# Designed miniproteins, single chains, continued (2): the designs that were tried, part 41

Each design is a single chain, and the fold is of that chain. pLDDT is the mean over its residues in the fold that is shown.

## One batch from the design tools (miniprotein)

Design m5412
Fold by ESMFold2-Fast:
Structure m5412 (fold): chain A 63 residues (1-63)
Amino acid sequence: TLPPVPETRPMSEEEIEEFIAMLKKRGQNVSREALLKTYSKYSKQEVLTRLKQLEQEAARLRG
């Protein structure tokens, strides 16, 4: 199957909620309001990259 084209639009509220849920699952607590204000101006891929970097850094501290 062909991969989907990358999105360049700002993240939707649903996408931000998904990231919050992911972070909570990994023991991180962040405000939806903080993510909306900080990252709603960025594309989904940019926010995903930033969150992955933070998650990888947290994993390094645990390992």
Scores: mean pLDDT 65

Design m5413
Fold by ESMFold2-Fast:
Structure m5413 (fold): chain A 101 residues (1-101)
Amino acid sequence: SEPLVEVEGDLRDPAAREAVAVVLEAYAEVRERGLLGLRVRATPGAGPGLVREAAQRALEEGVGEARAERDGGSVTLELDGPEELRRAFLEEVIRRAEARL
């Protein structure tokens, strides 16, 4: 079966929608390389900058979960799969988030 992708959040907020779009675009890129489970949660006010911060922290800490909170917004990425694919995904998230800033 294909890896599970779950999205949680208020997608009525434009910033949260853009944050989720960045995450799903990065996921589509790395999905061709192997099996990776993803859960993304974005609250109102979360945007690409916060997604970039969460992914950068996860790479620095070596953990499978990326989380960041700032000024009323939060984003969480929960990853299940090989470390190499989790790392590649987080690096792709950073690249795509920066392209939108």
Scores: mean pLDDT 79

Design m5414
Fold by ESMFold2-Fast:
Structure m5414 (fold): chain A 54 residues (1-54)
Amino acid sequence: MLIDLSPEERDAKEQQLKQELQEAQDADDDDQALKTSVELGVLDLVRAVNKVTA
C-alpha cells in the first residue's frame, strides 16, 4: 500500500508513475494517463500526510 512506503520508496514510485504517465500520453491512452495521474495525486497526498504526522 502507498501509505506503508518509506519516503525514499514513495519518491521512486512517483518517478516511476511520472514515466508511466509520459508513456501513456505518448501512446494517446487517455484512460491510462488519467489513472496514472490519480495515482500520482494519491502518492503526493500520502507524502504530505506523513510529513505532518512526523
Scores: mean pLDDT 74

Design m5415
Fold by ESMFold2-Fast:
Structure m5415 (fold): chain A 99 residues (1-99)
Amino acid sequence: MENAKKAKEYAEKAKKYAKEGKGKKGGIYAALGGSYASRAAEDGDGKSASEAGKEAAEAGAEAAKSSKTSEEASKAAGGAISGIGGAVQGGLAAGEKPA
């Protein structure tokens, strides 16, 4: 679904900025990836949401490690937490198999 595509796109952007040492941008895109992953989970696309949320969480964590300031590290960590939330919600949606 569209939200799952956006979640993956933002997670990929977060990884790119984390590798470039742009912790603040990496954190912002990781937070967006996690947010859209949560929306994708609500849309019933749990597997895609879980995968995108996990990627966003990993990107946010890398952005925090590459951050030059405590403020950038804090924002990147917030992005990682958002990604974890999206991954959890996606996993729950994928694991809730209405039989």
Scores: mean pLDDT 76

Design m5416
Fold by ESMFold2-Fast:
Structure m5416 (fold): chain A 69 residues (1-69)
Amino acid sequence: DEVTKRVVEIIRERGKDYVSSTELREILESLGFNPSDELFINAYYSTSGRPGLMNIDEAGSVVSRLLSS
């Protein structure tokens, strides 16, 4: 999916190997996606299982789950 690829590119462009849940939401909103808090939280915890930080692969999985729902 093009959105997932673009999110991954933005994270890499920031020079980081991780992203917070807040940063991922901001990236999604910048691309025109405003998932509800419930959908975002469910996708996040289904993927990472840990609070706060995601690596690039986990962030991509969260985006893919959000776009599949």
Scores: mean pLDDT 75

Design m5417
Fold by ESMFold2-Fast:
Structure m5417 (fold): chain A 65 residues (1-65)
Amino acid sequence: GETVLYNVDILIETLAKETDIAKQERGKAGILALLDHALSRGLLTPEEVKQQRDRVDATLAAVQG
């Protein structure tokens, strides 16, 4: 779990610095795929996955708005 959350943090920080919308959408898709994989492997709880998905959405809202 910790390694997955660390990797998600790095990807969200990268997403926060991205100005290209197509790259933002690919970055979001990549993070969501990682979270879904981690959930399927039991490495994260559904609550942890929801928290990270909410962070991705908030990050995109901040960089786009």
Scores: mean pLDDT 83

Design m5418
Fold by ESMFold2-Fast:
Structure m5418 (fold): chain A 61 residues (1-61)
Amino acid sequence: SKQELLRQGAVLYSAGSIYLAGSYFNRKIARTPELLERAREDERLSRELFEEAEALYKKAA
């Protein structure tokens, strides 16, 4: 249903926000290539989650 798509989208958006925050933290403390790569991975996951949330919102419209 439309309501279910909106709720699922909100959950994915929240998850994306958590990964974005993790990316910021990892970049701030990065002293190694591994930590920098972790930050890039979290940033990519955040972007993908936001895109999935937007797709669900679009289907709900």
Scores: mean pLDDT 84

Design m5419
Fold by ESMFold2-Fast:
Structure m5419 (fold): chain A 63 residues (1-63)
Amino acid sequence: SAEELYVRIAEKELRELAKESKGDAEKVLAAGERMAQSLERAGYPEAARRVLEIGREIAEELE
């Protein structure tokens, strides 16, 4: 589905951000929240929720 594609893209971007920011958990959380807000406004609330969860998971893994 389109939602699954959007979630996969967001996860990839968040993982790349984690690498580029050298493990800045706050930047990853903020980016995940912004991506989720954009998805919710676009009419994809399930994708938004999953992106928030993924962002939190990645941030938690960092430190």
Scores: mean pLDDT 85

Design m5420
Fold by ESMFold2-Fast:
Structure m5420 (fold): chain A 89 residues (1-89)
Amino acid sequence: AERVAKAAGAAVRAGIDEALRHGLTPEQMAELASQAARTAVRAAGGSDEAIEVWAKEGYEPGLAASRGDQAKADEEIARTVEAARKANE
């Protein structure tokens, strides 16, 4: 549902912001963003299938943010949120 998708997107953004504050590597930041998305989807009652989708898609926003491209990171988050909304009835 839309609530699950938005919660995951917000968690990815929060994870990226935290990682940037702590100077994590690009790979660590991407992993943290992916894990944050999975945790948010699970907490919001998302299925295992939804968690798997977010694990795959959540990596790219973290990589973009680690390269200083906040606009691309936000675009990737928005793209994943929209894709998840369309997949959920």
Scores: mean pLDDT 67

Design m5421
Fold by ESMFold2-Fast:
Structure m5421 (fold): chain A 61 residues (1-61)
Amino acid sequence: MAVAEGKGGGALAGAGDLEKHGLAERVERNGQTGSARVWAKTEEAARALEEAGRKTAALGG
């Protein structure tokens, strides 16, 4: 999925693609929370990750 247009779970899939292209890096993976944090290197990537986080939080409760 294209991260720039990803507004839900698709942005997390796009984050992996960003890492492949060197635009984002995984900051923290602690299995205790079952979450993975991805550090965005561009403002566009950062906004896409924030948007995905908001949508995921709304869906997950």
Scores: mean pLDDT 49

Design m5422
Fold by ESMFold2-Fast:
Structure m5422 (fold): chain A 107 residues (1-107)
Amino acid sequence: MLTRDQLDAILARVAQAVGEALRAGKSFDEILEEVRKVLDEFASQLTPEERERLRAVGDQAIATGRYLKEQGLSLEEAVRAMLATLARALQEFYDTGELVAVEPVKP
């Protein structure tokens, strides 16, 4: 089961990796890859079912960021929306033991 400490560690590590990638001038796709790497690091500590849920949470956040980037948002705005979606979905997963489906923002 995902612990509070694991939740806080995931969010802190994702924020760190994204911040480092932005400072290094990496593209949006490279930032998405860094997010996936961080989630995979924590997935190894989880059951197969929890691992699948964590990947679904990551995929939802990435889809939200990609959609907003395609709608003409800046790199920083799309990344912020992606991180906010990830944080919200992870918090709901921790609190309820369920992934909350977050609908991407549509035009």
Scores: mean pLDDT 75

Design m5423
Fold by ESMFold2-Fast:
Structure m5423 (fold): chain A 92 residues (1-92)
Amino acid sequence: MEEAEKLKEEAEEALEKAEETKDIDYVSEALSKALQLYKLGKKEEAKEILRRAIELLLEVAKKENKLEGVKDRIAVLLEEYGLEELAEEVRK
């Protein structure tokens, strides 16, 4: 669907900016758009973007000394979407 292609492009752009800047706003945008992409049925593409965005999120959270709280929150969110394997990866 055209919506899924646009969301994928926007998620990938946000992820690239997040990797360059380490800005939480870009990390949040990449996560949000990847979750929307997952809901639209582009599950494998969304999972790839989610893994990278989560790695950046945890890196930022570690610098802010909020790592454990952020891990718990993102793991619960991923479980709600049926992304149990990613939730398990986050908790480890």
Scores: mean pLDDT 80

Design m5424
Fold by ESMFold2-Fast:
Structure m5424 (fold): chain A 83 residues (1-83)
Amino acid sequence: MDAKFLELTAEVIEEGARAVEAGDRFEAEELAALVRMMAAIAKLMGDDETAELALEGAEAIDAGDAERAREVARRLRERAEEA
C-alpha cells in the first residue's frame, strides 16, 4: 500500500476514536465499517500487515476503546513514513 492510503486509513480510525469519545455509536459503527473495507483492500493488494492493523483499529472502535484506536492510527502513520 502507498503512504497516502496508510495516512487516509489512520485519519478514518482517528475520526472513529473521536466518535467513540463523543458517544456517537452510529458514527463509530459507520467508521469501523469503512476501516474494515480499507483492510479488505489492503489484503487484496497483498499488504497483510496494513490489513491486520486496520482490522485492529476497527475492533478498537467497535469496543469503544478510543485509546487503542489512536495507538493503531499512530502505527499506520509510522508505517506510512517508511513506505
Scores: mean pLDDT 86

Design m5425
Fold by ESMFold2-Fast:
Structure m5425 (fold): chain A 87 residues (1-87)
Amino acid sequence: MEALIEAGRAGAESEDPEEAVRGGEAAVLGAQEALRRGDLERAGEGGLAAVRAARRALESEDREIVLRAIGIALAGIGLLFEAGLRV
């Protein structure tokens, strides 16, 4: 869980949009696992990491990466709302 959320944070800082997408997808999985366990703090952290990684990936010229980034951003926002956080 924590390692998946950290992958999202690393993806947000990456110069490679593909790494950003992979990190964001990992952060979504980490946040979903945290939410399933009732860990709202980690769910919020993972949702935020996913949104930040998605924002980085949206800078890509690759349509498939951009579409995946949009999906990650929507999932991350949903996880933030379920964790009681608002953007």
Scores: mean pLDDT 83

Design m5426
Fold by ESMFold2-Fast:
Structure m5426 (fold): chain A 61 residues (1-61)
Amino acid sequence: MSLAERIARMVVRTGLEKGLSKEEILARARQVADNLVKAGILTPEEAQELVRRAEELVEKE
């Protein structure tokens, strides 16, 4: 499992547990992805994968 996948799952799970809306969870996922690219932890492509996976995971709840 990729780092982007693990982070996407964590963001979605934590957001749902807090009762955040799907829109709020996706906004948080985008913010996390952007911050990780700026920190040099993720590439822009991996950040896009993180957001895409968060969108897919949110749709299943």
Scores: mean pLDDT 83

Design m5427
Fold by ESMFold2-Fast:
Structure m5427 (fold): chain A 55 residues (1-55)
Amino acid sequence: HTAIVAAVRSQLPPSVPDALIASEVEAVRKGFRLELTPENEAKIVELVKTIWELS
């Protein structure tokens, strides 16, 4: 869990609040029913990054 949040943190601007990153990771996990596993880490990071870029 912490590793995925840290990976997303490294891909987004410093201006993005940590609370928003945690919220988006949780939203992606629930919406896509993805387990927080190493295999899903890259996909979760990419989904959160894509959502942020489109916002």
Scores: mean pLDDT 74

Design m5428
Fold by ESMFold2-Fast:
Structure m5428 (fold): chain A 103 residues (1-103)
Amino acid sequence: SSRQEAIKKSVEAAKKVLAESTDKDELLAAQAILESAKLREAGEPLEKIIEVLAEALLKTSDEQLREEAEQTRRILELVRAGKLETQDARDLAAALAAEEAAK
């Protein structure tokens, strides 16, 4: 399954950051990704995944990472509501990041 492969890849990437990074914000982001991936693998509802990811990332001292967490949560809520496909969610995330960088 493409979903299972994506989850495994996310877990491996997050574990690498947790083992190699000394940056607090990178460690918090990696832990949030790992927790999110575990919930996705367990087939937990998307709402629970959004909540866990948002809570973990909002604990960072980095305001940019908090803003990225809020944007990610919003996009995932739209996917859950059936208003966006996963590909459209990625495209929207890229567009929002580009808009913020242009300010």
Scores: mean pLDDT 60

Design m5429
Fold by ESMFold2-Fast:
Structure m5429 (fold): chain A 118 residues (1-118)
Amino acid sequence: TREDLVERAAFLGEYAARLAIGMTEESADKFAEYASRALRGDPEAGREFEVLAKKGMEAAKKAPQSVIDEAVKRGREIGEQVARETDDPLEAMEKALREAARAGVEISKKHGLPLVEL
């Protein structure tokens, strides 16, 4: 249903924005690309995504809780908006991942956090 898509995209948005905290734009874009390819059934992209997600989660744990909360909230908003505007579930999830990851990077820059290439 539309509501199921909204919740899934919101969850992916929260996840992507949180993981992208402390990533460079290049690393965040690669992360979103591997995640999108994994959603389309690429097992190699799935493995690359898992490696980047683990590294991103470790980096994100070091960020102030206020920055994490801001990224999660913005990621959720992006996911919900994309899911309401996009009828194709895979396209909605891919767009939510890309836009939310970029938002996480922008929030990191706004707060002066060090950016790491993964």
Scores: mean pLDDT 83

Design m5430
Fold by ESMFold2-Fast:
Formats: sequence, structure tokens, C-alpha cells
Structure m5430 (fold): chain A 89 residues (1-89)
Amino acid sequence: STLAEKIAAAMELAEKNMTEEEKKKLLEEVERQAKEALAALPELLAAGELTEEEARELRELLEGLLEASKRGLEEVLEQLARLEEFGRR
């Protein structure tokens, strides 16, 4: 299970059962995890675990997720769907 899959599963549950305060905390967690994932990309590229093209696309998707975390859950869900699509290639 990828980070994106774990967050997506949590957010599906959140849409049904979460308060506004819990949603805000989830958005803060998404922001934190997106920043950590972005920081890890140069190491993964250097280790040969990602191609240069994959690293570039993943960076753009993670930057989009980071921006979405400042906007709301709907925007985060849209970006997570794109990350899941990337992971299925």
C-alpha cells in the first residue's frame, strides 16, 4: 500500500464521519506527508528507484497535493486519484 492509497482510504472514511476540526487535522497531515515525500524524491532518483521522467511527474503530483491540502478535502481527493493512477502504471 502506497502513501497515496493509505490517505485515500482514510479520506473516504472521513467524508462520511468527520467533523470540520478532524478534516482540518487531516489536511495538515496530508501537507506534512506531501512535504516528506517531496524531500525523499532526490534520494530515490539517485538510487535508481525512479526514472528522471517518473521523478518529475511524481514531483508535480506531490506539489499539487501540497497545494490542494491548503484548499480542502475535495482538491486533495482529486490529487490523490492522480497519484493512485501514477502508482498503477
Scores: mean pLDDT 77

Design m5431
Fold by ESMFold2-Fast:
Structure m5431 (fold): chain A 68 residues (1-68)
Amino acid sequence: SPYHIVRDAVIKYLSEEEKEELLKLPEEEQRKRAIDLYSLFTGKSVSELSEEEKEEIYKGFKEGLEIN
């Protein structure tokens, strides 16, 4: 699922310092970074994503950032 793809990508590929910096960003910027990360790993553009998929992506991103 989009949630698992983004969560796992954050956990496996982002450093502790990168996660800390991303957590300081406003929610809207975090949502954009989450979609960018998903696009990088799946090749899907933002225009191909439903609102439900965007929310799943953000939830996975947020959870991944909070796992230390």
Scores: mean pLDDT 83

Design m5432
Fold by ESMFold2-Fast:
Formats: sequence, structure tokens, C-alpha cells
Structure m5432 (fold): chain A 65 residues (1-65)
Amino acid sequence: SAEALEQAVDLINELIRKGAILRVEYRDGTVIIHVNPEQKATADELIEKLKEALAKLGYKLVLVE
């Protein structure tokens, strides 16, 4: 849905702004997020919401720490 896409984009931008992620990659329906271990607590909260939004769009989320 458009709402789930908007939510996913907003969450990714927030994670980047907070320095919580170092890199985002995409491969065959999988979004791969490289997490900054120094911001793990902030990342964990936002990533759970991002995982839900991405699942609604048909994407799998994989974390690299």
C-alpha cells in the first residue's frame, strides 16, 4: 500500500538521520540493513516497525550487525 511504502521510506530516512544504519542493500526482494552497533537500541525500535512495513510490501528484512 502507499501508506506502508511511505512508512518504510520515513523509517529508513530516520535511521539514516540518527546514524543507526551504515548501509542499505537490496537483493531479490530482500532489504539488507547494516546496523551501527553504537546506535543498536535506537535501531532495534525503528527496525521492528520497518520490518512490519516492509512485510506489508512483500519484502524480507535481513540485519547485519
Scores: mean pLDDT 81

Design m5433
Fold by ESMFold2-Fast:
Structure m5433 (fold): chain A 104 residues (1-104)
Amino acid sequence: SSSDQRKLASLESAGSIEVAGLWFSRERAERKPESLDLSLQSAENSLESARGIVDQLRQLADQSEDPKLSQQGRDLADQTLEEAERLYREVRETVERQRRALEE
């Protein structure tokens, strides 16, 4: 339905914002070693929000009577989760590397 298409577009936008937040947290961890704890906490918050959006995308896909929208919702959920988890891992690796450099 048009309502489901609007909901899909809204969730895609929300997921994009959380992924951007993870990218920003990674960038901050690289550029501001003095803010590592803040970068990690922001990344944890963005990952949690992204996972919530993924759950909503999967619920929309499961409830939709349109097979094309259901497939789009599942594909977007899988892509959003993979990208968010990859970026969060990169934030963690950057934080750990920067912390080790400060201790040596």
Scores: mean pLDDT 89

Design m5434
Fold by ESMFold2-Fast:
Structure m5434 (fold): chain A 97 residues (1-97)
Amino acid sequence: MELVKKAEEALKKGNVSEASKLVLQAINEGNSEEATPLLIEVLEKRVEENPSEYTLSMGIIGYSSLITGSEKAGNEELKKLAQEKLDELQKRLEEVE
């Protein structure tokens, strides 16, 4: 909970890199459901601000982890959203390659 709040505050201040670190830490500590909306927002912002093979690949890894997590939690809506985002980023990565 505290890490999620810090990540939200960092994101509101425009510190996308700091928000990303805090979101990943919250997920690793078991707060994946609370951190998921912020992870999506951080990944979208990173790709928008600096579209590169690196940010696209990191986004793909992030959404792949969300698919696995949503399956374990039985959250089919989140799984569908993560899959759609994964497919979009994968197509963008193929256009760069």
Scores: mean pLDDT 73

Design m5435
Fold by ESMFold2-Fast:
Structure m5435 (fold): chain A 89 residues (1-89)
Amino acid sequence: MKDIQKEIDEALLDMQRSITKLATERASKIDPALAEEYRRVAEELIELEREYNRVKDTDPKRAEELKEKARELQERLDALDEQLQRLAE
């Protein structure tokens, strides 16, 4: 059971990486500097989600700290995405 859950978590992270790569490639055609910042924030968020998946069942306090940090990064990612969408017009 633990192995199946780990495989699911890794598959979801791989999907997020694939989406991030596609989004970054598209963004790079609009603004290379903003695309690079988007890539960094998105990759940091993916690594945070990986750590969260590792600790969520064993360290609730650490899991909550990671969840709060992920929220801040997601807000930044959303702001960058909005800025890129405005530039694409």
Scores: mean pLDDT 80

Design m5436
Fold by ESMFold2-Fast:
Structure m5436 (fold): chain A 87 residues (1-87)
Amino acid sequence: APSEAEIRAALDALADALGMSAAERAELHTLLDQAIANRDNPEALAALLDRLQRLVMRAYARVPEPSAELTALVNRFGALLRGLAAS
């Protein structure tokens, strides 16, 4: 399973690349903290991970021509979230 530190580092890199606001970044960290706290509650975990992924995809949708590097960061973060759910 991916480490919490690895997921947080990926989130920070992605938020920087997407030009996310301080408020959006704070919401992502709050949702990630809640997801980690709810690892043993599959319904709550699934809802939190879905919301976290939707916030990322909403920010990504604002980029008219995303680079291959940005797309790789989005895919990497999604894979880390799936790894958290599978743990």
Scores: mean pLDDT 82

Design m5437
Fold by ESMFold2-Fast:
Structure m5437 (fold): chain A 63 residues (1-63)
Amino acid sequence: MVNHVGVLLPDATEEQTRAIGERVRARLPARVRAEGSGLLVASPASRETILAAIEEAAAEVPR
C-alpha cells in the first residue's frame, strides 16, 4: 500500500522544495516530486508519518 501526500510550501523556491524532499527521503522510504513550491510524496508509511516527515524536513530548510 502506498500513500500519497501533496503539500504547497508557501514562499519556497523549487530548489528549497527539492531540498525538503531530499530530507523526507532520508527519513522514510519515499518517492518525491518537487515542482515550484509543490511537494508530492508517495510512501508505504502512514499519511501521518509522511506529514510529520515533511514538517520536520521543512523546519530544517529556511524559507
Scores: mean pLDDT 80

Design m5438
Fold by ESMFold2-Fast:
Structure m5438 (fold): chain A 80 residues (1-80)
Amino acid sequence: MPVAVPSQIEISGNTVTVTLEQTTDSKLRQQRLNDMEQKLLNDPRLSDYQAEVAFGQVLMAVLEATRRRLPSGTVITLTI
């Protein structure tokens, strides 16, 4: 079953913008999620708490995009 993965993530002020792709490669999913977590945790504009909240929101968005089978290139904007 294809799963949604973050392909690009951008942080601007209190917003996180995530571009999603569909993939059948479970290793790619894990790698992209790890990269996303690292990017959020290492962003000096975010507190540790904001980074955790942002990661949780992105993870939920990825799971929802997988459930709804949203097309590759779908962009989701999250407020932290």
Scores: mean pLDDT 78

Design m5439
Fold by ESMFold2-Fast:
Structure m5439 (fold): chain A 93 residues (1-93)
Amino acid sequence: AITLTLTSENISDKASQVTVSVTATDADAGRVTVAASGDKSYSFPTVIAQGTLAAGATANLTLDRPAMPKGTEINVVVTASDGASATATFKVV
């Protein structure tokens, strides 16, 4: 099982980096894949972590910048190798 926690649900239109905390609570040596969608194309790592994830593991996502318009919502989906998934939405402010 995994959980996804956003360190901020609001992202400045000047931000180039997003911090995502991913926690695995089982002994599975899981891979985590992050996918993003929105009205802008952003580059996110397709593999954030591999191996056994410790509780409170944090990965930094780097956004590919052009400036993001205010009001943009970016959906983030995290999928573990065991098939568990979690979703969260960032908003540009």
Scores: mean pLDDT 56

Design m5440
Fold by ESMFold2-Fast:
Structure m5440 (fold): chain A 84 residues (1-84)
Amino acid sequence: SMEEKIEELKERIEEIEKRVENGELKTVEEINAAVREFGRLVAEILEILEKTLDKESYEKEKKELEERAQRFFELALKRKLELE
């Protein structure tokens, strides 16, 4: 159940990443909405992981997700600057 939920949330994150990376979002508003949704999904994953993992494993997963989020936010900013 929780494991399936985390996988679903990660799949949604991957979908958002690919849409931004592939230039499928055509407006600043669409990219901003994607950034907000990405942040919400990461927060939800972290809440589940905090309740299910030991502290060391949680801190490792949190760092990986935070690094992934930073890379995504940098990509999103680049894409916004490329829009007409």
Scores: mean pLDDT 87

Design m5441
Fold by ESMFold2-Fast:
Structure m5441 (fold): chain A 88 residues (1-88)
Amino acid sequence: MDEELLKEAFENKEEVADRILAETTALLDAAQAAGLLSEAEAAAYKAAIEAEVEKIKEAKSLEEFKEALLALEAIAQEAAAKIRAALA
């Protein structure tokens, strides 16, 4: 990851967290509406994402911020893999 981009994101962590939460919630809602995720699966991913978004907002260092972003990326990749499997 670009170090300057990561630092800029950390300086704007509240905005970054709010945008990620809004975008991921919209994506999960759309996937559920399309039948690609069950209601239970969408709710579980939302809860996991909300937990990592809270950690992003509370991050006191670039390291904590990066760890929360990586955890959120892992959750997003798992959800995306589930959606891709449903499309196949």
Scores: mean pLDDT 82

Design m5442
Fold by ESMFold2-Fast:
Structure m5442 (fold): chain A 106 residues (1-106)
Amino acid sequence: DDEKIRKELIELAIKTAKRRAKELIDEWLSNGELSIDEVVDRLMAIIERNATLITVSGNASEADKLRLEIVQDIADYIISRAREKDPSLEPRAQQIADKLLSRFSP
């Protein structure tokens, strides 16, 4: 079933991007060594790598929609995790979220 395989590949790419992005966010919140721009650039690299896999799998028309879904989930996660772990980081988490979202806006 080609449609089933296609859906499973898309779901795997989304789950992988979200997992890797959340791992990076948790590391940043733990050590604080990365700048805001470094975190944004690394998150973008994770998203684009997985979006490229979706595109080469014949799903180019869905890649932008999936990028926005991943970005929104990551933005929500970073703010939520900063609030839980260290509320003093929430303003920096908001800056990362805003920068990430702006790079995927038209």
Scores: mean pLDDT 78

Design m5443
Fold by ESMFold2-Fast:
Structure m5443 (fold): chain A 86 residues (1-86)
Amino acid sequence: SHGEEALRLLEEALRGLEEGRLSREQVLKMLQEALDEGLKSTSGAGVVAAAGAHDLIEALEQGTASREEVIRGLRATIEAARKEAE
């Protein structure tokens, strides 16, 4: 589903960022893809994933979030979206 793909993208972004494998540009691209997928979802999980991705994209584009803050935001969004996936 679109909601499941949005969550997968967020989880991949989190893992890659924690492992130092992803650049800021690559994380932004993955967040944009997660937002697009979440917006196509009719599930609560997809809605939460889209909202969190949108906030993280804004923070990264404005340069207001550190790597650690993005990691924290990704974890919080994934946790909230997973709770809605039922």
Scores: mean pLDDT 85

Design m5444
Fold by ESMFold2-Fast:
Structure m5444 (fold): chain A 88 residues (1-88)
Amino acid sequence: MREAEEELREKVRQKADEIERAAKEGDFEKAKKLGEELEEWIRNDKRLPVRRAAQIAVRVLTDKALASKDENARFALAEAATRVATLL
């Protein structure tokens, strides 16, 4: 379980970096699609309960949004966190 949680955190960090990059480039369509892909991955991964995976992902996305100094990146990351939070 602990190993699966760390792997999920790393995957979410990587996806958050992609979302931040897309938003900084002004590609909000790509940022939204990346958030949707993350939600689908969490929903379909059988290694963790969906609610637990969503809790971890929301925390990682929220922490990344709060750390970002770019307003577009903060918005896109917060939107992705809100989307994943629907799985709670």
Scores: mean pLDDT 82

Design m5445
Fold by ESMFold2-Fast:
Structure m5445 (fold): chain A 55 residues (1-55)
Amino acid sequence: SAKLYNRTFTGNLSAAEILLSLGVSPEPELAPLRFPRVVVDNQTAEEIVERLRKA
């Protein structure tokens, strides 16, 4: 999907929330790893990955 609806939301994510956006669980006892079921565009997903790569 190509929606920028959640772009601002991504800027407020903590490390754990960023991992959840990537579909990665930081810890199995976290959660139910429940993230808001919203459309994340490819650009937002790529930005999260790029930021983690630079860290």
Scores: mean pLDDT 49

Design m5446
Fold by ESMFold2-Fast:
Structure m5446 (fold): chain A 101 residues (1-101)
Amino acid sequence: EPVISIEAPESVKGGEPLEVTVTVSNATEGETYLVSVKLKNLDTGETRETEPVEFTGSSFTKTFTFTGTVAGHTYEVTAKVYNKETKKFYESEPKTVKVVE
């Protein structure tokens, strides 16, 4: 099973880009995966998701950037990985980011 980890700051200032680095390891060498990141505003319930990025191989790392976070709000970041061959979905443990100003 692929192992998904997220690196994100504990806090970001309102108006600054929120950078989320997703690392996928232990993926199956011959299989194709789609990776996306979901950003949920815990105060409003609004969700945003990145365009999926495709990779084939045992590992993947990419930094995704979100703009337009709202000062005073708290966001939840989750990475999603879809295996196109097995049709299985995997999710990272969520990370919480606070927007300060």
Scores: mean pLDDT 86

